# Designs tried in a protein design run: designed miniproteins, single chains, continued (3). Part 85

Each design is a single chain, and the fold is of that chain. pLDDT is the mean over its residues in the fold that is shown.

## One batch from the design tools (miniprotein)

Design m10941
Fold by ESMFold2-Fast:
Structure m10941 (fold): chain A 80 residues (1-80)
Amino acid sequence: SEMERLLRRMEELIAELEAALENNAPKREIVLLMAELGALELALLVKREDFSPEQQAEAEALLERANELIARAEAQIKAQ
């Protein structure tokens, strides 16, 4: 489904940003990944009404992970 594709895409971007941080990627790459992840967060918020209860729980867990990762990314790019 469309909702399932959004959730999988968010997992993929979380993994990509985690890898970029681990590999000390250039600031521009980290910022672009943060922006794309932020855009997906907004898309999930807009489509929340279309989620099943199970998908809502999964989305909330992914949003929490994404927010923690974005905070870590911000700290890392400031330290570079």
Scores: mean pLDDT 85

Design m10942
Fold by ESMFold2-Fast:
Structure m10942 (fold): chain A 85 residues (1-85)
Amino acid sequence: APTPEQIEADVQTALAIIQGVLVGREPDPEKAKETAKKALERMAKEGYSVEALQAFVDAAVRSAPSDEVRKAIEEAGKEVLEKYK
């Protein structure tokens, strides 16, 4: 059976994915970038793992309605994740 720590990590990743999908649906690239940066910085401050932050970015990119939004989210993810490596 999974440990409580493994369950917590899985829940954290699932919540990151849900947030990523919601952010990725923003049709304005500038708003998507700013929302993604704020969400990632908040999640990192709350103790989300780098794996969960990456899952957020991947989910947001996959949900993006345009190439412009996808690129904006990828740039936001790169800017935040390189602070945490």
Scores: mean pLDDT 83

Design m10943
Fold by ESMFold2-Fast:
Structure m10943 (fold): chain A 92 residues (1-92)
Amino acid sequence: SLEEIIKELKKIATDFHDAVLNNASKEEMEKVIDKAKEFFEKVKPYLSEETYQRVEKLLEEARDAYFKQNDKERAYRLLMEAISLIIKELKK
């Protein structure tokens, strides 16, 4: 259901935020991002190809912001943008 998808998206955001606050290891943060990617792939059939490509790009940019740029705030913002795009598409 839409409610279950939103609940899982909120959990992904919370897990990312908690990992940042707890200064999670690179391995732990990679697992958080990988779980986000897996869930986004699971909802792909409900998204347009254009929306999914934008979501995938935002997640990759979030990964780069975190690991390459050391910009945790930008990483979180990009993840939230990806989540918002999914929710907007599903509410159509």
Scores: mean pLDDT 84

Design m10944
Fold by ESMFold2-Fast:
Structure m10944 (fold): chain A 81 residues (1-81)
Amino acid sequence: DPLLQAARLLREAARYARQGDSEKAARLLRKAGDYLDKAGYTQLSQDVYQLADMVESGEVSPEETAEAAERGAEELEKLAA
């Protein structure tokens, strides 16, 4: 299920963001976006890619990144239910 795969990647991205590994977090966010895009969830994919760009540019804190990724994961898990 691409929604559950994307949700797992978002939760992993949140974990790395809290550990201060913003580069790994952004990479995992882009992978989650790829799964969503392939599944046809274009708007959700774009939102996740934008978050990855903001992480790389330093526009969001590690905490903000983790919170956004965890909320995204919860939303995807609810859609997959």
Scores: mean pLDDT 88

Design m10945
Fold by ESMFold2-Fast:
Structure m10945 (fold): chain A 55 residues (1-55)
Amino acid sequence: LDTLARELAAAIRAGRRLSRAQLEQAAKMGNTTVGELRARLRELGVSPAAIRASE
């Protein structure tokens, strides 16, 4: 989970956009929910604006 969330945080910081479908796929792969992934991204210092822009 943490590894996947860190990889997603790095991708968002690099300016990549992630669709909701990508977040759902990542959540399923990590045995978590999209909501938990979003919370983890915030904990890793990804701004709310960056998370919003990725959707």
Scores: mean pLDDT 70

Design m10946
Fold by ESMFold2-Fast:
Order: sequence, then C-alpha cells, then structure tokens
Structure m10946 (fold): chain A 71 residues (1-71)
Amino acid sequence: SLLDAFRAYLDYLRSVAPTMSAAELEEEIARLEAIRAHLLRTIADPAQRAEAQELTDALIAELEAEKKRKE
C-alpha cells in the first residue's frame, strides 16, 4: 500500500540520518516539510490526513534532533 511504502521510506531515512551532515539534514527536513504541506492540501479524509501528518512530524522531529547533535 502507499502507507506501507511511505513507512518504508521514512524508516530508510531514519536509518541513514546518523551518516548525514547538518546541511544534508536541513535539506531533508525542508523536503519533508514540503511533503507535509502537500499532504495537508490533498488528503480530504481526516483520519488518513492525521496518520500521514503524524508519520512525517515524527521523522522531522528525529531529524531536527540529529541536526542539533551535529551542531
């Protein structure tokens, strides 16, 4: 499913985040924020929208924490 593919993608990003520079993490965070904005505009179902938002917000928080560790 799309959600399974999305979860796999997020899991992959989480696994490689420790190898990224602060600049690379900043770029990836910006990309995820753009994805979040797109999802909020396109998903009409509140439950599906909440699920997708929770998944992206959780990873953005993890990437922000990793970036701060590298500053």
Scores: mean pLDDT 81

Design m10947
Fold by ESMFold2-Fast:
Structure m10947 (fold): chain A 94 residues (1-94)
Amino acid sequence: SLEEEALELFEKMVLGVVLGARELRPEEADAITAWAQALGAEFVAALQAKDYARARAILDELRAFAREVLGDSPLARAIERTADRLLALLDEAE
């Protein structure tokens, strides 16, 4: 389903952020992992409620954090491309 594809893309972004945090911010990696997993749960809840505005806000929070932590890296660019695909799916779901 569209929601299943959106969730898979969000999970891919979360994994990218977690892996980047372990490399670049190892002292904060466990806290960042917990935060990103909590955002994932909130994203699922937003999709189930069909609250696409909240889903976009959660995506924007993860995206902004990824930019802050990863800068202009190949991993950051991959996360941005995944975010663009996810935004397109959320637009179709409305």
Scores: mean pLDDT 83

Design m10948
Fold by ESMFold2-Fast:
Structure m10948 (fold): chain A 114 residues (1-114)
Amino acid sequence: SELEKEIKKALESIKKYSKSEAEELINIAGVYINMYAITGKEEYLKKAFEYAKKALKLAEEKGDEEVLRKVQQAFGLIAELASLDPKPEMKEIAKEAQEIADKLSKKLGFSYRA
C-alpha cells in the first residue's frame, strides 16, 4: 500500500511537471522499471518497454535530444534487467532494448561532436 501510494504520487508529479508528451512517457517508463526492480513482476518491465518505445517515436519525430538521452538510458536498463530473466520473451525484450540503446548511444555521440 505504501509502494502504491508512492507510485500514484510519482505519476501525478510526472503528468503535472512534464514539458512534453515524450518526456511524460519516458518518465512513466522509469516508474515501471522501478516497479519491476521492487516486485519482479514481468508485466511492469513489459509496460516500461512499451512506454519507452512510445517516447522514442515522439522524441525522434520532434528531434528532442534531451528526451532521446533519457530514452537511451531507459532502454539500457530494460535490457540489463530483462537479460536476467531466462524466459524467451524476456530475452527478446533484452535483445531489442539493447539494440535500440546502442543505436541511440551512437547517434547521440555523433550529435555532441558535430
Scores: mean pLDDT 85

Design m10949
Fold by ESMFold2-Fast:
Structure m10949 (fold): chain A 75 residues (1-75)
Amino acid sequence: MRERGERIAKEIAEEVKKVEGVLSAEARVDPDDPGAIDVDIVAEDEEAGRKAEEKALDLGRRHGVSVRVRVEVKP
């Protein structure tokens, strides 16, 4: 389970980083829930953050994992 989660987390981070206006993205398996992926996103504006969050949630649904997203906006 953890190995699959790690692979999915890496894919989510890589795909989210491709969203225009995303400055950084990190994804990892939740230490308290191996079926969940925590995603931390830093975006240049709120629209980029929203698109990145939607991308992460969509990828989570496709892989059948829960995704918890935190977005920070830096001007």
Scores: mean pLDDT 81

Design m10950
Fold by ESMFold2-Fast:
Structure m10950 (fold): chain A 95 residues (1-95)
Amino acid sequence: MSELQKQVIEILKETIERVKEALKDDPELAENLVSTLNEIIERIKNAKTDEELVMAIRDAILAFEQASRFLKDKYPEAAKIFEETAKKLRELYLK
């Protein structure tokens, strides 16, 4: 596993813990978002080429930006978490 894969997975694991805390009053939504984050981690972990890894990271960034927009009105703290995660991922792979 590459250094980039390890760094991305670590960021996503931190995001899972932050999402669980931010959405502790809505456990169903928290579980659905955590499930999606775990699927993204698995895709990144199983990337076989640099191109596949970059594609998985790019798709994750897009998904998090969409989640942030969707959550912004009802769950502003969760929206902020996804926005910050997307920014961290962009800064890692665009170097």
Scores: mean pLDDT 85

Design m10951
Fold by ESMFold2-Fast:
Structure m10951 (fold): chain A 61 residues (1-61)
Amino acid sequence: SLEEVKEEFRRRLTEAFENNASFEEINRILGEGLARLLAAGLSPDEALDTLVEIAEEVAKE
């Protein structure tokens, strides 16, 4: 489901930030997250907005 895709993306990104992952690893997670959101049926604009919102929430922690 879309919610499972969002939760998986948030989990992976949170773990990456907590473990001080490389810029390359962060970019891979962001790219995979965007692809999965698109595959879940979001439009390009909706997928990008959702990705940015989750990334901003994780970065504030």
Scores: mean pLDDT 84

Design m10952
Fold by ESMFold2-Fast:
Structure m10952 (fold): chain A 90 residues (1-90)
Amino acid sequence: DPAAEVLAAMRAEFPETIARGKEAIENNDEETIEEELTLLGAMAAAFAVAGDEESAREAQEAMDELALEWAKKNGKLDEILKRLEEARNS
């Protein structure tokens, strides 16, 4: 099942995606931070669509944690929260 293989690959990549995001925050690499946040959000959506609620929740929590940490560091918390609210309501 190609879908099952993609989901397994996402689960395997999950810890490295989080690690890259944290390193990018420490290095003020905004482009990499946005890429890793987008990837975590995509993983959460893919897991949710597949019915893997546990992995979807874990990916969403990791994305939210990295987004908050980055927003606090670069002073863009309000802007990021507004964009997340709009995406959730779309």
Scores: mean pLDDT 78

Design m10953
Fold by ESMFold2-Fast:
Structure m10953 (fold): chain A 65 residues (1-65)
Amino acid sequence: ATPEEIARGKRIYEEKLLDEFGPLGVPGPKGPDLTGWRAQGEAFGQYLVKLGLTPEEVRALLAYL
């Protein structure tokens, strides 16, 4: 992942997931801490698509996580 792709993933997280999951590193009542969840593999990427993210947004977000 490039620094630019990671920065884009951070923006996507802040725009689309911050309200649902809260800040990274802090598990919230709405969901788990997503830090490092890219390690869960392709299944997590497919889950993000089902949340309404585009495949391109998923790629950038996984580069950030």
Scores: mean pLDDT 67

Design m10954
Fold by ESMFold2-Fast:
Structure m10954 (fold): chain A 67 residues (1-67)
Amino acid sequence: MEDELRHQWANRIASAAMDAVDRGASPEEVERLAQRLADEGVRQGLSREQAETIRDASVRIAHHHMS
């Protein structure tokens, strides 16, 4: 159950972060978006630790694609 929820939110946050990069968002905008979605994930049953791990990974990947 939690693994499925974690996987769904990981995909959601990563996709949103990459979409933001594609539209020209700043690093700070990407971080704020990822944090907002991570907080929503916690409201939907993710642990804070899981949400923070997903957020950090998604932001790192997105920033890697920013010049």
Scores: mean pLDDT 81

Design m10955
Fold by ESMFold2-Fast:
Structure m10955 (fold): chain A 75 residues (1-75)
Amino acid sequence: DLDALIAARLAAAPGDWLTRLVVSEARSLASAGQDDLARALLQADSPAAQAALQSQWLKSVMDAGLKRSKELLEE
C-alpha cells in the first residue's frame, strides 16, 4: 500500500524536509501511474539508490507523457 509507505517514511523522519520532498515526488509518480517507481523511491535508503531512481524517474515521466499524448490523439 503506497499510502502506508508514505506514512511510514514521514513517521521515521517527521522534521526532515528532504523526506517530505521525496514523499511529494512519490505522490507525483503515483498520480502519473508510476506506482512501482513511487514505491521504489519511498523504499530507497541510500543516496546512490535514490540518485539512480531519480534518473529513471525523469526518463519515465518523459516516456509516460509521450505515450499518453499518443493515446489521447488516437481516441
Scores: mean pLDDT 66

Design m10956
Fold by ESMFold2-Fast:
Structure m10956 (fold): chain A 107 residues (1-107)
Amino acid sequence: SEAAKKAEELGEKAAEAAAKGDAEKAREYLEEALRLAEESGEPEAVLAAAEGALKAAEAALKAGDIEAAEAAVEAARRALRLYPSLEIGLYEGMARLILGVLKVTEG
């Protein structure tokens, strides 16, 4: 769908921002992806936003950015609330695991 494509593009931008250590922009892109998904009412758009959140969490892990990982976890939790599915639940769980790893490595 058009909404799913836009959510995917925003998720990629969020991951790029997280990779650069820009947690604020990562959060903004993820929130925009979720707004589009919610307004569309399409499960595919919510799934795309959740996948974007996981990609942002993975980028945050490589960058060592806890704030970006926290933004990703929040986005994944919201996606799971909008469309409860096993796939989104897995993405949320993976994002939370990434945040946990970052917090342990910070000390």
Scores: mean pLDDT 89

Design m10957
Fold by ESMFold2-Fast:
Order: C-alpha cells, then sequence, then structure tokens
Structure m10957 (fold): chain A 99 residues (1-99)
C-alpha cells in the first residue's frame, strides 16, 4: 500500500541518518520530503507532532506504538530489528495522520 511504501522510505532514511547527531526531527522530515516529494505528508506529521498529547490522532499513534517498542526491545542492537521497529512506528504515524 502507499502508506507501507512511505513508512518503508521513512524507516530506510532513519537508518541511514542514525549516526548523524545533527539531524533533528525537522531535518529528518525535510530530507524525507526532498527524497520523496511528499511535502504535504511531512507537514502533516510535523503538525501532528506539535498538536500535543490531548489530540486524538496523537493518542491513536501512541497507542499503536507498542508493537514497534516491543520489536526494538527484543534486540535493540540489531540493525534489521531497528529498521522493522522504525517501519512499524512510522506506519502507525501515517495511519493516524490519514484517519
Amino acid sequence: SRLEELAQAMADLAMELRDDPEVDDDDFLARFAERTGETAVAEGLRAMRNAGADDPAVKAFLAALKPAQDLFAENPDDPENQRQALFQAWLAALEALEA
């Protein structure tokens, strides 16, 4: 699906940038938008991040994070496990954004 393709692109980008200490969340979203052309998606994710904990989309996203957190906890030093956890986390964020 389109959301799975975007989540995969975000997970791959996050793995590429994980060793760069100067890349913050805004830099990450800007690079994602540059790579994919998905500026509206990047802006939507930024708006959701800034909406705060009482927003229904933010609550839905946080509730959906447990599978990604569980994957990361299984082997945090495994790059493939990290990529899968990032994929699940970004997929949850994109699904919350589209709801």
Scores: mean pLDDT 78

Design m10958
Fold by ESMFold2-Fast:
Structure m10958 (fold): chain A 78 residues (1-78)
Amino acid sequence: SEEALRLARETVERGEASSPEEATEIFAEAIRELVERFGLSPESATRLLQSEASEELHPQIRAGGERVREELEAERAA
């Protein structure tokens, strides 16, 4: 959706201005929001952020996406 794409773009801009550790947190929060609000899988949300971001941010986006995957899997197991 247009709103999901706007969230992705705004998140990438915040990540660009941040340290790698801070960027991973920012991307994890956005991926969780994309999953919960827009019904995307963590994989699809990760790909959406990667499509809007430079390659230099891709490791932090992937780290955020993996963390959200693990958290959602743990939540489903509870």
Scores: mean pLDDT 85

Design m10959
Fold by ESMFold2-Fast:
Structure m10959 (fold): chain A 72 residues (1-72)
Amino acid sequence: MSLEEELETAKKMLELAQQGKFDEARNLAREIAEKSPDPEIRVGARTAAEAPNKERLIALLQGLIKLIESKL
């Protein structure tokens, strides 16, 4: 998975989370956590996948997007 693909996936996860589709967002976060070659992105995605509520999930996904953008 490329950084550009990871960014698009992270943005899609944020949209899903904002729509209340938390399980779908967490499933995509797990995919990034498994497939990303970047260990910081893997940790961020894993943390988002384990988020206990909507507010935490959205905040973690916003942080993940900023992290990926910083590497482009």
Scores: mean pLDDT 84

Design m10960
Fold by ESMFold2-Fast:
Structure m10960 (fold): chain A 65 residues (1-65)
Amino acid sequence: SAEEKLAEEEAKLKEWKAKHGKDALPPLSPEQAAVAREIAEKLREIGDNLDKALKTGDLSLAELP
């Protein structure tokens, strides 16, 4: 549940602060990092598909004058 995830994140933050200092902020949470990776992967896929179209002419866009 959302409450369970919040409690887990608070526990991780507490451990991070104990290790790095009371006011230290951790890097992105695992959940936030996973979302960021998914976005990056989708953007890379779009870029790769566009690059292939430009190189091979597989899309009509690639052969416009």
Scores: mean pLDDT 67

Design m10961
Fold by ESMFold2-Fast:
Structure m10961 (fold): chain A 64 residues (1-64)
Amino acid sequence: SAATSLAVRAEYERSREALERLREAIRNGDEEMMKEAAKELGVPDVEAAKRKLERMEQAIAEYL
């Protein structure tokens, strides 16, 4: 729906920097940077941050 697409886009834009930092940290194997990105995303740990990244990538592919 338009409302769902707008909400997904708004969340992505708001979290874009933290999600990009998380991707870079994963690429580099930087565990400390992964923890910092998780805190910036407002999630309790790195596993939750990775799940959020996967969910956002799936949502972007579906709605955008």
Scores: mean pLDDT 77

Design m10962
Fold by ESMFold2-Fast:
Structure m10962 (fold): chain A 69 residues (1-69)
Amino acid sequence: MMTSTHTETVIESSPDGRVRITITTEQDGKVEKTELELDVDTPGRRRVLKQVTYDDGTVTTEEVSDVDV
């Protein structure tokens, strides 16, 4: 059997110079969201935050990268 999966990607920019990328994966009856936040108004610095929301209502936020470039 094959299951159908929908994946949607949304990119939003704010006046602060921040870019938020939201990836939503939807499988029949199950939704998983991953949000990445980039700080683009600070040249030479890159920080990536990852937020995942599970079907049971649990939300996790983790910092996956922090680099001076």
Scores: mean pLDDT 57

Design m10963
Fold by ESMFold2-Fast:
Structure m10963 (fold): chain A 67 residues (1-67)
Amino acid sequence: LSEWVSRTLSSPEELKAFLLEQDQGHALELQVGPTKFNIFPLTDEVVETLSSLLSFPVKLKVRKTLP
C-alpha cells in the first residue's frame, strides 16, 4: 500500500481531478471520515456517485494499491 494523500475538495470538479491524479490503473482506497471505500476501476459513474454522497467542502484521503 502507498502513502495516503489528503486534500480538501470544494467541488465535484476538484474531486474528479484529484481522483484522476491518483489513478494509475490499480485499485484505489478512499477514506472520508470513518468511512473507507475500495474502487476499481475508476469510472465516471463512481465519480458521480461519490459527488452525490459527499457534501463539499470535504477532506478526502486516497491511496493506491501497490504491486
Scores: mean pLDDT 74

Design m10964
Fold by ESMFold2-Fast:
Structure m10964 (fold): chain A 94 residues (1-94)
Amino acid sequence: SAEERVREFLRSQGFSEEAIEFGVRVYLEQPAFVALVVAAEQGDKEAIEKAIAWLEELKERALKYLPKEVAEKAVKEIEETIKELKELLAELEA
């Protein structure tokens, strides 16, 4: 299965079982998130709010399941994306 292939790939890269399970969940959620981002870029305020909520949850999960150095990098990228989405939401409300 696609999940099995993602697990095997992440193991080959030296990730822990906790980090692997996190990565598999993100992979499975990615198509829905990409659809939300596309809608958000087209000015769908509800999609922007849902994308922000998903990213905030992803940030909490990254801190819980990833090794500290990897988590710090992931959190920084997630926070930058949240900031961009919040700025887009503010522009659409102006």
Scores: mean pLDDT 76

Design m10965
Fold by ESMFold2-Fast:
Structure m10965 (fold): chain A 98 residues (1-98)
Amino acid sequence: SEEIKELVHETILAEAEVTLLQMQLWVLKKDPSISEEEKKEAEEKVREVQKLVDEVEKLVKEAAETGDKKKIEEAKKKLEETKKKIEEAKELFKKILA
């Protein structure tokens, strides 16, 4: 269905954003001007969004395999939560790098 195609597309975009955050975290952790506390906070945020995107991927796969409306709605809800947490991580990185 179109809903499943849109979910897959949006999930791929979220996965790409988390990959970029992981790369940015790697650079940030090597910067001696950034405090260990800020590095830990950034690492914890990246870990959180990585777990969420992994959960979305599993839910989207289940929704695609079953076509179950409840699984589709569960995947949509988790994806929206994940997007919000990715934006929070991006804002944290902006604050730390300023």
Scores: mean pLDDT 88

Design m10966
Fold by ESMFold2-Fast:
Structure m10966 (fold): chain A 71 residues (1-71)
Amino acid sequence: EERERKVKELLERAEELEKESQDLLARMRELVAKAKENPEYRSDAEKAGNEALAKAQEAIRLRKQAEKLAE
């Protein structure tokens, strides 16, 4: 029971991070387009991209942890 709850929590957190990563990638693409005309957006685009990558990597880690606990 407790193990199943932990698996669900890990999967829910992974899904949340995956959604946040996708939203940040969309924002990064928007900022990259704006940075072509306004270089000041380049820093924001870089930050969004780095944060998206970090969230995607954490989501993968949580999914693997959930798979190990479920097995």
Scores: mean pLDDT 84

Design m10967
Fold by ESMFold2-Fast:
Structure m10967 (fold): chain A 79 residues (1-79)
Amino acid sequence: DVLDRLGKYIAAGRWDAALALIEAHREELRARPEEVARLLQVAKQRLAEAKSNPPLGLSADEAEAGARAVVDALEALLA
């Protein structure tokens, strides 16, 4: 399930993988706004934590940029 995979990527901080999945399945995700809104809330929480808990090998700014790209993509699906 696309939503299950997307949720796992967001929880793991795999921002590039999450963004690629959103781009590949945009139409399917737009048909499920309630689930997208729930994932957006999770992604916003991860964005708020990005500077405090960046992944190993990434700067705080790099972690924030990745999380913000995913937040922006999810918000665009709900627009």
Scores: mean pLDDT 79

Design m10968
Fold by ESMFold2-Fast:
Structure m10968 (fold): chain A 85 residues (1-85)
Amino acid sequence: MVDEIVELIQELARRSPEALNRAGVAISLLLDDELARKFGKALHRLAEDPDDEEARKEIAEVLEKLSEEKQKEIKEIVERELSKL
């Protein structure tokens, strides 16, 4: 699950930094303030460089701290944004 979501986020970053930003805003509403801040910084790095390995790792660490239900919601958000491209 987590690795799948990370790959989808990287694909979104490669195709549309604007869509990545929209997904990031929606995802932040599912996170507490500390995780939202960490996640937002990592997404900003991916928007600048979709292959940023440190940003990818930070995103995976945030996702691993979430429930399976929240991980599924995040996957649906990212897939929805990809479907609009």
Scores: mean pLDDT 85

Design m10969
Fold by ESMFold2-Fast:
Structure m10969 (fold): chain A 72 residues (1-72)
Amino acid sequence: DLGDRITQVLQQLLAETDGDLEKMLEKIEKSDLPTEIKLGVLGVLSMRALLVYHDTKLMERFIKAFNRLLDE
């Protein structure tokens, strides 16, 4: 299930980076994960950056990565 895979990747990234959203962005961009998984993870992290961290610049970076991946 796609949702289960996205959740698993999110949990793995959280564990590997100790919740560092900047490192999570770097890891997801460099990963060879399927495009649909990357999009799902980036979407969740963009909203987390805005709603939990109140970091609009980090949110913009996640959205830029999401849109770049959609265009390619």
Scores: mean pLDDT 81

Design m10970
Fold by ESMFold2-Fast:
Structure m10970 (fold): chain A 80 residues (1-80)
Amino acid sequence: SKKIEEAGEVLYLSLKNGEEEGASLETLVKAAEDFVKQLEEEGFSKEEILEALEVALKLAKEAGNKKAVEALEEVIKKIK
């Protein structure tokens, strides 16, 4: 859905900004985990959260943001 796609895009932009500012992998993982918690509190299902994370991962891969990719893959693995 558009809402899930927009959530993934917001997450990607947050992680991209963090990576460009020199954030560690640990910091980006925590940022992604905090975003997952926010979506859970907003009533998103596990399946919807995974879809948003996969949207963010696709965008990070297409842009070549290697740390954002690694952080997203780690968070996705923990949720699945």
Scores: mean pLDDT 88

Design m10971
Fold by ESMFold2-Fast:
Structure m10971 (fold): chain A 91 residues (1-91)
Amino acid sequence: MKRVKVVLTGEGMTKEDAIAAVARMAQAILDEGGEVLSAKVTDDRAEVEFLGTEEAAIKALQAGVEAMRDKGVKATGEAYVDGKLIAKLEG
């Protein structure tokens, strides 16, 4: 397993939106057999750090961006594996 970080940012993303994004990302991580290490939520930002695969990183990123899209929030997501940016999505 690798150390993974997924970050979502979006103008107009509220703290409650960020909490919803973290919840969907965490579920995707657990579904892929990953282990959630930490989650950080602020206004305009949601961040999850976990142990998992690159596939888990992509699925978590997709889940977070989809959660924001469902709320009408335009968010940018980035996935990092071992500190290296591997994927970026705009929703």
Scores: mean pLDDT 85

Design m10972
Fold by ESMFold2-Fast:
Structure m10972 (fold): chain A 78 residues (1-78)
Amino acid sequence: MSPQEELARDPEVLTLLMLGAIAMSLSNRPAMSRREFIEATGASAATVNRLIRAGLIERDEEGLLRPRVALALELATE
């Protein structure tokens, strides 16, 4: 299984991605900073870096983060 699939199958990872997406949606923001994601979810900086490397959090050209909840849910069922 790929690192992306392994992380997507972790219930804690899925919870963090969902919390981040909910926080972003409630604040009506298209993306959030790494700091905002950590503050909203309680995730460690190391965990956020792993999620970015695995492609479960999309990082744009400005360094803003977008949780890929739909992708994580699809991978969690594989």
Scores: mean pLDDT 77

Design m10973
Fold by ESMFold2-Fast:
Structure m10973 (fold): chain A 57 residues (1-57)
Amino acid sequence: DLRARAEALARGWLRLARLPEALAPEVVDTVLARHPDASVAELPGLIAEVLAEIVAA
């Protein structure tokens, strides 16, 4: 399941960045809304982009 994998990856990144893991579903929803055809290989870069925007906001 692409969504479950993306959410697990987002939680890992949030934990390392010391941000609330509760943000993971929002990060994944944003990635999939912008990139509906995203592959598993693209997820790390796309998740990092959204996390950078959240940190900058």
Scores: mean pLDDT 79

Design m10974
Fold by ESMFold2-Fast:
Structure m10974 (fold): chain A 59 residues (1-59)
Amino acid sequence: SREDVIAQLERAIEHLEAHFEEHVEGLMEAMGFDRELARKVVEMLIETEREVLERLKKL
């Protein structure tokens, strides 16, 4: 349901924020990104998920 998707996205955002540095290190290891690029990618992912969450809440 939409409510389940909203709850999953909220948890995903909370997890990304709580474990930000771990996700940065993960991207550096998996993709070979430098730290600056990896941090920007994680920040962009959080921002994108927040935008999707706000759109879903308005439906």
Scores: mean pLDDT 85

Design m10975
Fold by ESMFold2-Fast:
Parts: C-alpha cells; sequence; structure tokens
Structure m10975 (fold): chain A 117 residues (1-117)
C-alpha cells in the first residue's frame, strides 16, 4: 500500500539519521491499541484524529526538524497498526473522507522525503 511504502521510506531515512532508536516499534503500537480496549468505531476516530494532527503539524512547521520526522514516523506506525485490524480496515475502505485525509497526509510526507534526498 502507499502507507507501507511511505512508512518504509521514512523508516529507512530515520535509521540513517538515528531518529528511530527512541520510537516505539509496530508491535508496541499494536499492544498499546489492545490495552486501550477501544471499540472499532473509536479506533477509526483515533485514526482520523492522528491524521488531522499530522496535517496540522506539517502546516504549522516552518522547517523539517528531526523531532518532526520522529513524530511523523511514530504516527505512521500507529496508523499502519490500526489498518491491520480487519474492522478498522473495512470502515476505512467505506469512508471516502478518511481515505482522502490519509492520502493528503501521505502526499505531504512524500514531498518532505523528496526534499530531504
Amino acid sequence: SRLERVLKELEEYAKEKGLDEEIPAVEDDDAILEALSLSPEEQVELMRELIKLGLKMLKESKEVTDKLLADLLRMLRLLHALLQRPEVREAFETDPELQALLEEFLKKVEEILKELR
């Protein structure tokens, strides 16, 4: 998927810069989601709010900092973990607004990655 490709590209860049050493692994993100005991509807809303937060951070940032890249990587990992859940993926596939929000977020991250290379 586009999310998996963008996540991989950002993870590779973060490893080259040592940014991912303090960022939770995907397995940790999945465990956190399970511990929160969120309903599928609450997990979809979490995904929507994470994407909105990411877009806001990108809009308000005057420069691309290591902290911004680390925060984006953490958000993309959590979004990926959410989309591995069948109920969340099904809800996402039926929500054109949520799909458009994710595509805009991924596009902005791709633009940053191109400027850094």
Scores: mean pLDDT 77

